# Ledger of designs, part 14: designed miniproteins, single chains, continued (4)

Each design is a single chain, and the fold is of that chain. pLDDT is the mean over its residues in the fold that is shown.

## One batch from the design tools (miniprotein)

Design m12458
Fold by ESMFold2-Fast:
Structure m12458 (fold): chain A 100 residues (1-100)
Amino acid sequence: SEVEKLVKELKEKIEKLTPSQAEAAKEAILEVFDEEAPKLSPEERRQLALIVDELLKKGDEQIEKGKKDNLPDGSKEQIEETKKYAKELMKKIIEAIKKQ
């Protein structure tokens, strides 16, 4: 489905992030969820909540891996780009949920 494709795309992007970028992605995902979830039906909100849980878990895994490997933090510009990307893709996921 379109939802599955978009979720996979976001997960694959998260797997390539530095710890600080992954933290920024988690923050952006939660911000979009908080803003958009009250506007959704109970069924759409439940589906989005499950997706958000998966994405946050992926973010946590990437932060842990990056810290263990002593990866340098991303630049301020990379962090802001990551937030924008995560918010944009989250909004696309929400629209795809609504179109089911």
Scores: mean pLDDT 86

Design m12459
Fold by ESMFold2-Fast:
Structure m12459 (fold): chain A 86 residues (1-86)
Amino acid sequence: AVEEIIKEIEEFYEFLLSLPNTPEGIAKAEARLGKILLRARAELSEEETMKLVMLMSEALRYQLVEKDPEKAKELVEKAIEYLRKS
């Protein structure tokens, strides 16, 4: 269900905030995001999945690589809004 994916994204954002800006932190974030996106592929359209991949990958990058937590939060909120409108 879309609501379960939204919940996993919200939980992922909290997890993302707890991670250090290190290669190990990035690897842990990528692994968890990969599991969420695998579930999304099973339940969402290809278009919805691709949009989600783009937004969530950008959010991860801004939080852990670019060190822009405000932009990361904006992208996560945009992903959740997109799924609720789908």
Scores: mean pLDDT 84

Design m12460
Fold by ESMFold2-Fast:
Formats: structure tokens, sequence, C-alpha cells
Structure m12460 (fold): chain A 97 residues (1-97)
């Protein structure tokens, strides 16, 4: 496997943005979507991995804007599947650069 980007490879600012996004998503999954502990762990692991990789590919300003858009998309999501679909769509928009 190619090694995933570790959080330790990120700047403190990038890592803080990843942690902020994960805290927001975890709270939404637990309080609004009724996710099980297994679903919370699976979703947050996926999001963490993708955000860490993205942080190394974009500017800090672009990454901050992405995290804000992700928080908005997560707040609007009515299911885990919708949250992941919205997250993947946001990743595709950035990857097209």
Amino acid sequence: MPEPVELEELSEEQRALVEEALEFIREHLETKLGASPEEVERVTHYVRTELAGLATRVSLEEFRAFVERLKEAAEEAESIAELLERFDALLEEVAAR
C-alpha cells in the first residue's frame, strides 16, 4: 500500500483544521444522524485520511476554505451516505486543479 499521509507530516495549522473538521463531523454523526460507534469510527477514519492527503496538495488558504465547505455540507446531510457523497464531490472539485 502507498503509505497514507500522517497527521505528523502536516503543519500545526493544517492539523488543527483537520481536527476541527473531524470534531464537527463526529458531533453531527452522533447527535443528528444517530450513527453507531463503528460507523462514526469508519467515517471519521476515511475523512481524516482524505483531509490529511488534501492538506499536502493545496495551500493553507484553500484547505481552510475546503474545511468550511465540508462543515456546511455535513450540517446539510441527512444521512451518512449523503455526508460521504457530499464530501467526495468536494474532493473531486479540488482534485480537478
Scores: mean pLDDT 80

Design m12461
Fold by ESMFold2-Fast:
Structure m12461 (fold): chain A 86 residues (1-86)
Amino acid sequence: MIKELAEMMKKGVEVMRADIPELGELGEKAAELAKEAAEKIEKAKSLEEAIRVYAEMAREVAIAAGLPEEEARAAAEELLARALAA
């Protein structure tokens, strides 16, 4: 499960790079944040910890993209809720 989540993160980085090549620095920043999250997920001792790292990464990416902190937090909470329910 943790390994699958890390692989999903790596796939997400590849998709971001393919879909947003024109965004330059934003795309690079999102890829770096996703890479850091994947490394933390690989070190997570539980699925819950891995999911929380993923949600935190999503929040940071949203903030980097210019979303207000409240919207970024709400998006991360939604992602966490969906991941825990799946």
Scores: mean pLDDT 68

Design m12462
Fold by ESMFold2-Fast:
Structure m12462 (fold): chain A 69 residues (1-69)
Amino acid sequence: STVEEAFQHFLEGMKAIEAKDYETAKEHFLKALELDPSYRPFLEKELEEAKKQGDEETAEVFEEVLKES
């Protein structure tokens, strides 16, 4: 289902962040938002968390995803 596919992309995006594969993370988060726009508030929270932690690379991924979607 679209819901299951969106959730899987969200999980793969988070795994890619953990692996520091920021380009792959961006692609997965964009696909998750395309399939289920209700992920937007979750990505906004992840952006705020990355900024609080000083993780500039992770913050940039979420900023670009939110700007492009």
Scores: mean pLDDT 88

Design m12463
Fold by ESMFold2-Fast:
Structure m12463 (fold): chain A 67 residues (1-67)
Amino acid sequence: AMEEALEQAKKEVEEFVKRRPVSPETAGALGRMALRQIFRDMGLEATPEQIERARELGKEIAEKAAA
């Protein structure tokens, strides 16, 4: 569940960044929102640690796209 949710959040951020380049901070916020929504759709609440991991992942995606 966690790994699948992170992978889905990653794909959503990558698709967004492909359409419009954004700052790492914005991509991090998108990752957080995507993970929260995925967990919400499953009737679950994401932990602060899971949300922070999604933020870091989103930031990494944007940084890699900018390089």
Scores: mean pLDDT 78

Design m12464
Fold by ESMFold2-Fast:
Structure m12464 (fold): chain A 56 residues (1-56)
Amino acid sequence: SSSLKRQQELAKLQLQLEIQQAMLTMAQYVNASESTIQRIQDEIAEIERQIAELKS
């Protein structure tokens, strides 16, 4: 069903968000390059945007 598919997509995006947030924390801890940190932050922003759209 469409509701089940939306729920599964939300769960997938939420898991990806948690992984990217953990990656960001580790990147900051090890003083990764600014470009690496920016890429992770961009991924987080995109995932959050997709979650917001699915909740609309």
Scores: mean pLDDT 88

Design m12465
Fold by ESMFold2-Fast:
Structure m12465 (fold): chain A 100 residues (1-100)
Amino acid sequence: SAEYEKRLLEEAKPIVELAKELGVKGMVIVDIEDGKVWVVTLEEDKEKVLEALKKAGYTAEKLVVVDEDLERRRAALRELRTEVARKRGDEEMLAEIEAA
């Protein structure tokens, strides 16, 4: 939902700002819950993303490493979003992912 996306974006701000300072080139935060983050990143950015999370006071619950191939990145994001929807019991989000 739009409200969930807005909340996620606001909670992610400190992590995104720290990641930018560390020179992270590719990072997508998929979920934040109870100080734990689900994130997709490029191989070269993995350690920088982990450092940004730690400095912001979060931990990586799930970190998926991808390369620059757009189809593999989209597949990884779709899989993580599906797992988040199942974890949250969000049947509406799961249906939206399956329809896309």
Scores: mean pLDDT 80

Design m12466
Fold by ESMFold2-Fast:
Structure m12466 (fold): chain A 70 residues (1-70)
Amino acid sequence: MDDIVDDIKEEVGRLAAAGASAQDLVDFARTKGRQAGLSPEQIEDLVKHARDAAANADRVRAALDALARG
């Protein structure tokens, strides 16, 4: 159980870094959590993680874009 939660969190992080939207990450987390048989509480934790990952990736991309443009 714990390993699958960590695997999903890692994949969410990779997708966020690749430019996936907050909605795409939330949908991914819910789908994978349900497929893995996770509890509603575990799925909600993954959804929160997905939203946080998307917000962080957006901030990083904005900072990199600002640096690239001068």
Scores: mean pLDDT 80

Design m12467
Fold by ESMFold2-Fast:
Structure m12467 (fold): chain A 100 residues (1-100)
Amino acid sequence: MKELIEKAEELEKEGEELRRQGDRLAAAGRDAEAAELYREAASLYKEAGELYKKAGDYDKAAESYEKAASALMRAGSLSGEDVVDEVKRLLEEAEELRKQ
């Protein structure tokens, strides 16, 4: 399971970098480009969460799903896309993982 955790950590770092790039673009008023980067970050965080979950690291999996939800909310806010149901599902999944 060490390889799963290492891959998840790499994906989290990539997601964090894309989120930071999205933050810079949003600050510059480049909302459409920022929303794309936030969606990419959310996808990477979700993949990291699945790998942490598979490795049995439920706390890290929950953190990754929470980060994915946050990035997706930001993307929806900038693009006008309705992300409420997906965000809700990610946060519910994170809550269940934290109870284990």
Scores: mean pLDDT 88

Design m12468
Fold by ESMFold2-Fast:
Structure m12468 (fold): chain A 91 residues (1-91)
Amino acid sequence: ASAARQQQRQAIQQAIANLQQRVANNQVTRDQVIASVRGIILGQLIVNQDQDGIDALVNGGVSYQQLLQRARARGDSDIAAVVQQGINIIS
């Protein structure tokens, strides 16, 4: 259902906005930021039902930059946007 997908996308974008605000206010450690970014990226992969992407990230076989390139090559714009935002937050 398109409404459920839109709600899931909004929840992920809200999680990103909340994390950015906590980082700006110095409310989280680097380890907490890294863990939150990983959780947000995994959440987007689950929403897209991208099992290969989930497996690659969980098994540590890919960097976020490689995951971004893969998402762009596949036309997975939602995954590409979330991974890029995650990279920007960690950088």
Scores: mean pLDDT 85

Design m12469
Fold by ESMFold2-Fast:
Structure m12469 (fold): chain A 79 residues (1-79)
Amino acid sequence: MQMVPEERRDEVLRRAVEYYEKALDESLSFEERAEYAEKGSLYLVFAGVPVEKITSEMSEEEIKEAAKKNLERAKEALK
């Protein structure tokens, strides 16, 4: 995967924030939230921010906490 240039980093970080906010939306199904968490993690990796790893061995609660931590990392990386 290619790393994004610095000018695109803010755009990619904003996308990660949007996806992680959807991953934490309890009105969505767990399956939908998991898909959004995966997309958020992909964008966070493209931005070069360390990601709290989400695995299939994790509980729904652990995935939620990891998504929350990654959301905060994305927000902190933004200006």
Scores: mean pLDDT 78

Design m12470
Fold by ESMFold2-Fast:
Structure m12470 (fold): chain A 82 residues (1-82)
Amino acid sequence: SKGDVIMEAAVVSAKLMQNLILAKLLNDKKTADELHNLSQQLSQIEKDFQAGKISVSNATTKLKTIDKQVDDITKQIQKKMA
């Protein structure tokens, strides 16, 4: 549903923000740049969805792809903190 897409986007956005704060605290410029790029991709998906350019199904698939990439970065950050 439209609500499910909005909630998923909010969850991914929160994960991105938390990881960006951690990357900045670690002075990890490369990871911060990767997170910034993913944030721009998320913003574009939200804009396209709100404009009706992509379906609920397409938005869900794109958000799931970004969520996986964010989770992979989370694991890298956790490894650097260990």
Scores: mean pLDDT 88

Design m12471
Fold by ESMFold2-Fast:
Structure m12471 (fold): chain A 115 residues (1-115)
Amino acid sequence: MEKKREIIEEGIELYEAGAGLATVLDYARKKAREEGLSEEELEEIEAELRRYVADRLAELIRAGLLEAGVPEAEAERLADALREALLALARRGAPGAEEDALFSAFQERALALLA
């Protein structure tokens, strides 16, 4: 059985159940160590989970901007900018709390642009 795949799937389920990225990454790290996975395999798991969360948050901001009346092209550009910023935080090893804070700040700024 591919333990790396199971940990990724469980992490995604935990995130969809309302856990923040920091909690999901802590869970994945604990499980990877319990299963005897290498640091390289853990890095792959963390990268996959961070990519999933970045894509999910970008989709949420895009949907919110469209609902608020922002044109599709503009909503897509802003969502892509958020995704890139989240992936940049991931590359520097941010613990997940910064991603949640960045998403909240981006939502606040997007709403202010519509005022």
Scores: mean pLDDT 74

Design m12472
Fold by ESMFold2-Fast:
Structure m12472 (fold): chain A 65 residues (1-65)
Amino acid sequence: SVDEETEKVRAEIVRLYGGILGLYRLGKVSPEDYKKAVELVNKALNAKTLEELKRYLEELKKIYD
C-alpha cells in the first residue's frame, strides 16, 4: 500500500541521515554536504507526496556515497 511505501521511504531517509551525521562526526563528509543533508531532511518532513519523499531520498543517497 502507499502508506507502507511511505513509511519505508521515511525510515530510509532517517537511516541515511543518521549515517551522514555519523560520517560528518568522523570528518568524512564536508560541512556543505552535511548542510545539504539537513535541508533535504527538513524538506522531507514537509513533503506531501511519496514522489517528493523519493526525490529527497535519492539526493540523500548521493551525499552518502
Scores: mean pLDDT 85

Design m12473
Fold by ESMFold2-Fast:
Structure m12473 (fold): chain A 91 residues (1-91)
Amino acid sequence: MFRIEVEVVGTPEDARRAITAIGRVAKKHPGVKATVLKRERVSPDRVKVTILVESDFEDREEAEQLAKEIEAEMRKAVSPDTEIKVKITEL
């Protein structure tokens, strides 16, 4: 089983756009669930959001493809100065 953890650092507006983009990807894939784990203000103009994406995928390749789709959709939705980190963990 694989877990995808996404960290986004950017403006509150870009963080909201990133969450919406992840939600759109999750809706396209049966069995995929996205949960916002944490929101924290790192500066007056920037927030960090941690999102957990869980799936029924036991295949690492399927998890990696989902992670790439999530990152691509977020990058389309947010400004270029938004920091995005995607981590895949085997459970």
Scores: mean pLDDT 82

Design m12474
Fold by ESMFold2-Fast:
Structure m12474 (fold): chain A 72 residues (1-72)
Amino acid sequence: SEMEELIERLKKLTEGLAEMLKTMSPEKQKEALEKLKEQKKAAEEDESLPPELREAAVESAEYLIKVIEEAL
């Protein structure tokens, strides 16, 4: 389904971003952290997103936030 394809793509993008974030400078990691926190809040509040996509987007943001916090 289209939904399953979108979630799969998001998961792959999240894995790639996590690898990149681990290699960034602390300054860039802090900038990314702020943006990810904003994106997580936006996803949580976006009633136009199907529940499955909203959940996947929030989980993606939470995972990347954790990756940066562990790297700092």
Scores: mean pLDDT 84

Design m12475
Fold by ESMFold2-Fast:
Structure m12475 (fold): chain A 84 residues (1-84)
Amino acid sequence: TGKYVDVYDLKDKQWKQAKILDSWDIKPSGWKYYKIQYIGDPNKITTVIIIDSKFKNKSYGDKYSMQLLQPSQIKDSTGDLITK
């Protein structure tokens, strides 16, 4: 927690900088939840759901999970996706 990341904003269709406030793994699904706060807007706190690439398979409902992953992608300060 406390790390700065880039989060894709679907409404504005752009990457915005945010701070990770909390994160946790959901064991049965392999999903990772991030609670983030957008930089410059202290009242805009949201939770984004990320699925680790190893769980993007057919048994996990890949066709729907892929669409959810795209809008919930997070990048670190180097531009790398932090799903890994």
Scores: mean pLDDT 52

Design m12476
Fold by ESMFold2-Fast:
Structure m12476 (fold): chain A 86 residues (1-86)
Amino acid sequence: MPSRETLLRAVRGAAVAAGLPDEKIQRLVDALEKFYRGELTPEQVAEVARELGLPEEYVDEIKNAPSPVDIAEAIIRALAERVPLS
């Protein structure tokens, strides 16, 4: 299993590649880190992703993802679809 640091780095890298501003990247990474620590639900992480403009189909995938790895993967796929952000 990838480490927490590896998942957070992968999400940050994908967000940078998608052209997100640093404040939005940090919000997304913080949400995933809090989920990893059990401080947020998948639904709350999905809400952050929706607020950052990720497509609704990936937001739904995040809601149904029970693990940090699945959530990170859904976020990375969503960001890759929108590279670069217009």
Scores: mean pLDDT 77

Design m12477
Fold by ESMFold2-Fast:
Structure m12477 (fold): chain A 67 residues (1-67)
Amino acid sequence: MIDTIRSYLRNMGMSQADIDQVIDMFRNGASLQDIADFIARQIHARYGTDYDRTRRANLAMLRTIVA
């Protein structure tokens, strides 16, 4: 599961520091909603993507990975 999450985030172009923070959020029991929000915020800041669309897509993917 953690390796799947790392690969997914790396394929999205997230930095190693941001990936490590997402993994720490999972380990600390953060909600999938909070994790999806963090990912969308970092991707939006770096690439100028649609925040709401990215957040929704990330939440759906995370739910699939942890199922």
Scores: mean pLDDT 79

Design m12478
Fold by ESMFold2-Fast:
Structure m12478 (fold): chain A 68 residues (1-68)
Amino acid sequence: MLEELEKEFEALLADPNATAEQFFALSDKLLQEAVKALQQGDTETAERLFELAQEASSKGYQLLKKEL
């Protein structure tokens, strides 16, 4: 799961047509998986997923600012 989400994030970063909406959708997905990992006691995976979610959200916001 984590590796798949990392590849999805890298694919969006490499896509010049990636939208803010796509980054925000990925961020939401990453947060949901992070919460699940915490509930299962996997704090290490959860921390990494939270970091990816923050980075995805940041990229989405950067794209949104360019559209404004």
Scores: mean pLDDT 81

Design m12479
Fold by ESMFold2-Fast:
Structure m12479 (fold): chain A 66 residues (1-66)
Amino acid sequence: MEEEIVRLAREAGFNEEMIEKLLDLYKNRDEKKVEEAVAKVKPLAEANPEHTEETMKKLLEETLKL
């Protein structure tokens, strides 16, 4: 789960500091809800790999809906 999010963030051009902040957000969230957010976004990432930035924004939106 978190490794998948980190991979997507790196592909989107996020630097290490931004990735660390992203992981800090997830540590205070329900892991199952984060997994659901990743699962919802994964098909979109696979269909549109060149839209990685939009995929990351979608991941953050779904994760923040808690």
Scores: mean pLDDT 62

Design m12480
Fold by ESMFold2-Fast:
Structure m12480 (fold): chain A 59 residues (1-59)
Amino acid sequence: SDEVQRQLQQGQQLRQQVLQLMDEHGADYVRQKAEEIGKQGPEGAEVAEDMLLTLDSYE
């Protein structure tokens, strides 16, 4: 469905952003950003978890 397609696209965009941040600032910076985003509520917590999962895949 359209909702699944949007979630997939958002996941790909998030992955690209995480890789960009790792390249520019390193893994520790990405972890800090994930923690900050995770504090912004339930949606932020989901984004933070996805960021950390992506980071773990490349570390």
Scores: mean pLDDT 75

Design m12481
Fold by ESMFold2-Fast:
Structure m12481 (fold): chain A 87 residues (1-87)
Amino acid sequence: DKDIKEAEELYEKGKKYFEEGKYEEAMLEYSKAAVLYIQTLGEKHPKTKEMVKKAFENIAEAAEKMGKKEIAKEIRKEGEEFLKSIE
């Protein structure tokens, strides 16, 4: 699927930005990848759940690297609550 390949490319782009210390750009690309998985496969698909979990974890880590510890905590909490809601 073209959209899934695009989502995978967005996730890898986010990882590269994170490695370069471009944390806001990394967060944006991770968010785009998660949204595209939801749009393409739906929230309940196993691959969507895996991607959304990774995106929340990586976005929270990027926020921590930027010194935004309270935001990172909230992102992790929202990710856990979202994943519970789609079980």
Scores: mean pLDDT 83

Design m12482
Fold by ESMFold2-Fast:
Structure m12482 (fold): chain A 110 residues (1-110)
Amino acid sequence: SDEELLAALRTAITTTDDAVFDANVDVLVANKERLLALDPETLLQAIYDGMLEAAKNPTPTDFTRLVRLLHALGEEFFKAVLDAARAGTGNARVVYGSLLPGATLLGYEI
């Protein structure tokens, strides 16, 4: 269901356990077309909620769980999320600003 996909997305962004991250990324990759079919506002809100929760437990890495997740979903998906976030306001702009350093480090042309 869409609710299960959004739950997997939030869990992947917020988890401190690499095995839990990998399991949820696998679910999301298998259902990538369904993720892209979600309302962009709903998708961006779920990402934002996950980012706020993840910020409570920051890790000293060049990549957040969010950047690692979107990279695993592929460059086209990463760029689609980045474009949707750039077009939005409020919370979407926070998502956009958080993804730009990761896109640059991954060598994505945006």
Scores: mean pLDDT 76

Design m12483
Fold by ESMFold2-Fast:
Structure m12483 (fold): chain A 75 residues (1-75)
Amino acid sequence: DEARKEAERLLKEAEELFNKAEDTEKRTAEAVARLASGSPEAVELARKVGDHEAEKLRREAEEKKKRAMELLKEL
């Protein structure tokens, strides 16, 4: 049952990407907190970069999850 193994692999990869997105959001919040004492421009840049990276990771995770669900539907 190759399709189930592939779906399981994609779901695992999606979970890892969701976890990375959450870690990125956490690291962005920490960076913003550290920068907030000195530079509004640095805070804005850190948020923009961190939010963009987290969103990219979530999109990749959602795409892998969709593919896994499609494989499971065809079984």
Scores: mean pLDDT 82

Design m12484
Fold by ESMFold2-Fast:
Structure m12484 (fold): chain A 82 residues (1-82)
Amino acid sequence: GARELGEEAKRIAEEATTDEQAIEAGRLAAEAAGRARTPEEARLALEAGKLAVEKATSSKSAAAGTGGALAGMGALFDLGAL
């Protein structure tokens, strides 16, 4: 579900040692945000996306992380949590 995807995205972002891992974390964060049903799940996706941006070393990984973070914010807005 959204929580498991968000937790996995956050784990990958925290452990990321390669740009490819940062891209994957950002992508999973966006997917988690799209599936979020609670503000907690949406916040987790936002945190994962933000961490992916911090680990980014290319425009592609920065875009993936930013996409995940923005998707998380959008989910929070849709759930009335902003």
Scores: mean pLDDT 86

Design m12485
Fold by ESMFold2-Fast:
Structure m12485 (fold): chain A 118 residues (1-118)
Amino acid sequence: MNEEIVKEYEKEVKKFIEELKKNEPEEVVEGVEIFAYSLKNALKLILEAHPDTEPEALRLATEVFLLIIELFKKLLLEGKSTEEINDILGPYVQALIEALKNQDLEKIQKIKEELKEL
C-alpha cells in the first residue's frame, strides 16, 4: 500500500518536472529537480524507519510535498535565491517530516492550509 502511494507521488513529481522542461529555463528546472530529489530522499528515510506508517498520513504528506515543490518553483520564478526559499519553506518541510513521523494527520493538514496562503 505505501509503495503504491510513493509510486503515485513519484509519477506526479515526474509529470510536474516534464511540464517545467517545456515552459521554464533550464536553471529553474535543475533547481526544482534537486529540491524534489532531496524531499524524495527524506521521505524514503522516514518510511525505512517507520514501515508501519499509516497510508492516509503518507498520502496527505505526499500531497503537501507536491505543494512545497510547486511553491519552490513559484518563489524561484519570483527571483528568490535557493537560500531565501530554504529560509521560507525549510521550517514547513521540517514540521511536515516530524508530523509524518508522529502520524499526526491534524498537523499535516494544518501545514497544508498554511502553505496554501503562500
Scores: mean pLDDT 84

Design m12486
Fold by ESMFold2-Fast:
Structure m12486 (fold): chain A 71 residues (1-71)
Amino acid sequence: SQEAADAHNNLGVAYEALGKYQEAIDSYLKAAAIYQALGDNAKAGAALDNARKAYEKWGGEGKTLPEVSLT
């Protein structure tokens, strides 16, 4: 549901504020997947951008950005 996607996106913002970047990325990716399933490509894209920014802040040496299955 859109409510679940909004909740995951807001949870990502909260984790990011706490410096919990791995949890923030996971939450943003879950939001993006739900938005995509709902056909809201704009919100899905915004959530993916948030995940990428969180990954950059995390300084992921030797890490890969998690892949999102949208099917």
Scores: mean pLDDT 75

Design m12487
Fold by ESMFold2-Fast:
Structure m12487 (fold): chain A 59 residues (1-59)
Amino acid sequence: TDQQTIDALVSLGVSREDAQRAVDLGQQAYKQALEQGLSPEEARKIGSETLEKAQDEAL
């Protein structure tokens, strides 16, 4: 869940605000991928990659 992801990021030293932003960016990328006609599996991968990139930039 988004809350579990936020809690995990905070445990790694990311601020709560940056963790929320990373999750929001990942969710936005996931939704955009679905709108473009990508499969749910592909959309999840894009969302996860976007989240990881935002997390790395926040650390």
Scores: mean pLDDT 81

Design m12488
Fold by ESMFold2-Fast:
Structure m12488 (fold): chain A 64 residues (1-64)
Amino acid sequence: SDIRKAVESVTNADGTVNSRDALKALVEEAGVPEHIALTAVLELVNRDGTVNAEELIKKVEELL
């Protein structure tokens, strides 16, 4: 899916993604509506500002 490709393009070796990079990739590369991308990232963001890539992909696909 375009969502998976976009998120995987910015995913770190440990399977996490920086929340800002995730938002940009979801909106600009995958065409996800900004409000959906923001909701998914804000629900999943860790204290250090990262999100788990697989959980993010799943959450965005569930919200669409």
Scores: mean pLDDT 86

Design m12489
Fold by ESMFold2-Fast:
Structure m12489 (fold): chain A 94 residues (1-94)
Amino acid sequence: SREEAIAEIRRLRDEFLAALRTASAEEALALFRQFGQRVLEIASRFLDEATVERLRAGLENAEAHIRANPAQAIELAGLLAGILAQEVIDLLEA
């Protein structure tokens, strides 16, 4: 259900943020990619293909931004993961 999907995205976000506490900059990017792919897999069960493609493009842009800013990689990964999670939750609640 959409409600179960929202709960799962919130759990994935919390697990991701916990993992970031001990992560290096390179590990933060890898963790962000894993988180984003799992969120897109959940989104693809409920959202149309065009919306999922837009979210995927946003994820790729976020990954590029994290990669370009290694000194802020952990902070950016946390911030961008929160934004992605909330965007998908809002779309699932619509």
Scores: mean pLDDT 88

Design m12490
Fold by ESMFold2-Fast:
Structure m12490 (fold): chain A 96 residues (1-96)
Amino acid sequence: MSPAEKARELIERAKEYFEKAVEAAKAGDRDTAFQYALLAGKYLVEAAREVGASEEVIKEVAELTKKAIEAILQGDLETAKEYFEKAVELIEKEIE
């Protein structure tokens, strides 16, 4: 599997776990939301590393995922989605 193909698979898995985190947060299950959000963030950071992104880009992805997780814990799902999408866009630019 190419690094680009692997990165796309990791992004898809991250999106799946992020959706599960949002649904858990909507249901009031904060602990489950946090666990799924952590998994989503880990997969995005792994995707950035797999595609060979610079240390600066990997750090930016990690910071954005941290902000998305904090927003989920605060119940700010719109802000969480914005940070998550920005992290995804940074990785997708490296694949291009």
Scores: mean pLDDT 87

Design m12491
Fold by ESMFold2-Fast:
Structure m12491 (fold): chain A 57 residues (1-57)
Amino acid sequence: MKEEINIAGAGKKGKEEAVELAKKNPDAILHIADLDKEKAEETGKAVEKEGGEAIVY
């Protein structure tokens, strides 16, 4: 089964941590939530550029 990782947090730091988690867990699906939906979407795209999968809320 693929692992699922939940990330919730403020913009820039959350994005950096999501990217690092995607690099370390390439088969994981990252569930991303942020107070700012646009920042959450940007984080999701950054994860996908590193070869991960992201679902944005």
Scores: mean pLDDT 74

Design m12492
Fold by ESMFold2-Fast:
Parts: structure tokens; sequence; C-alpha cells
Structure m12492 (fold): chain A 110 residues (1-110)
């Protein structure tokens, strides 16, 4: 049902917010492996969020969530660079930002 799709979409938005807080903490702790794992979960969450938005028609909510997640990842990236985290972890976060940009472009084409 439409209500079930919207509730699932809200669930994925809340998961994105939680993953961003976990990423900020992992960056402060200089936990490169945790960052790479959390970034993979964030990308998968963003993909599910976009799929649910397309099915429900809640495209503006998805755009807002993705733009906020992108801004959050950019803050995490700056913290990682400042603290001297590995290039592998930095590349993983940059790839996630590029993936969110591609998802936003996909939604804007609708």
Amino acid sequence: SMNELILQLIGEVLRLIGLLFDLEKAAENKDDEKIIALVRELVATADRLVALARQSGELDLARLALRRARAGLRRVLETMKKLGLSQEAIDAVEAAIAHLDALLAELDAL
C-alpha cells in the first residue's frame, strides 16, 4: 500500500541520519575499516530510498534526504582529511558522494 511505502521511505531516511552520526564518530576515532563498512551501508540505504521514492512519488523527500546526506558526507570527509585517515577510506567517502550525486541526477530526470 502507499502508506506502507511511505513508512518504509521514512525508515530509510532515519537510517541515513543514523549512519551519518556513526560515520562522524568513526572519523573522530580514526576507524578506517568502520568508515568503509558504514559507507557501503549508506550507499545501499540511499539506493533503497530512491527505489521507494520512485514507487511512492515522494521524490522531493528523497531529494532533500540525499542532499542532506551529501552535505553530511562532505563534513565527514573534511574531518577525515584533517585527522589524516587513510586514502582508501577517503576514496570510499568520495565515491559515496559521487553515488549520491548520480542518484540526485536520476531523480531530477523524472
Scores: mean pLDDT 91

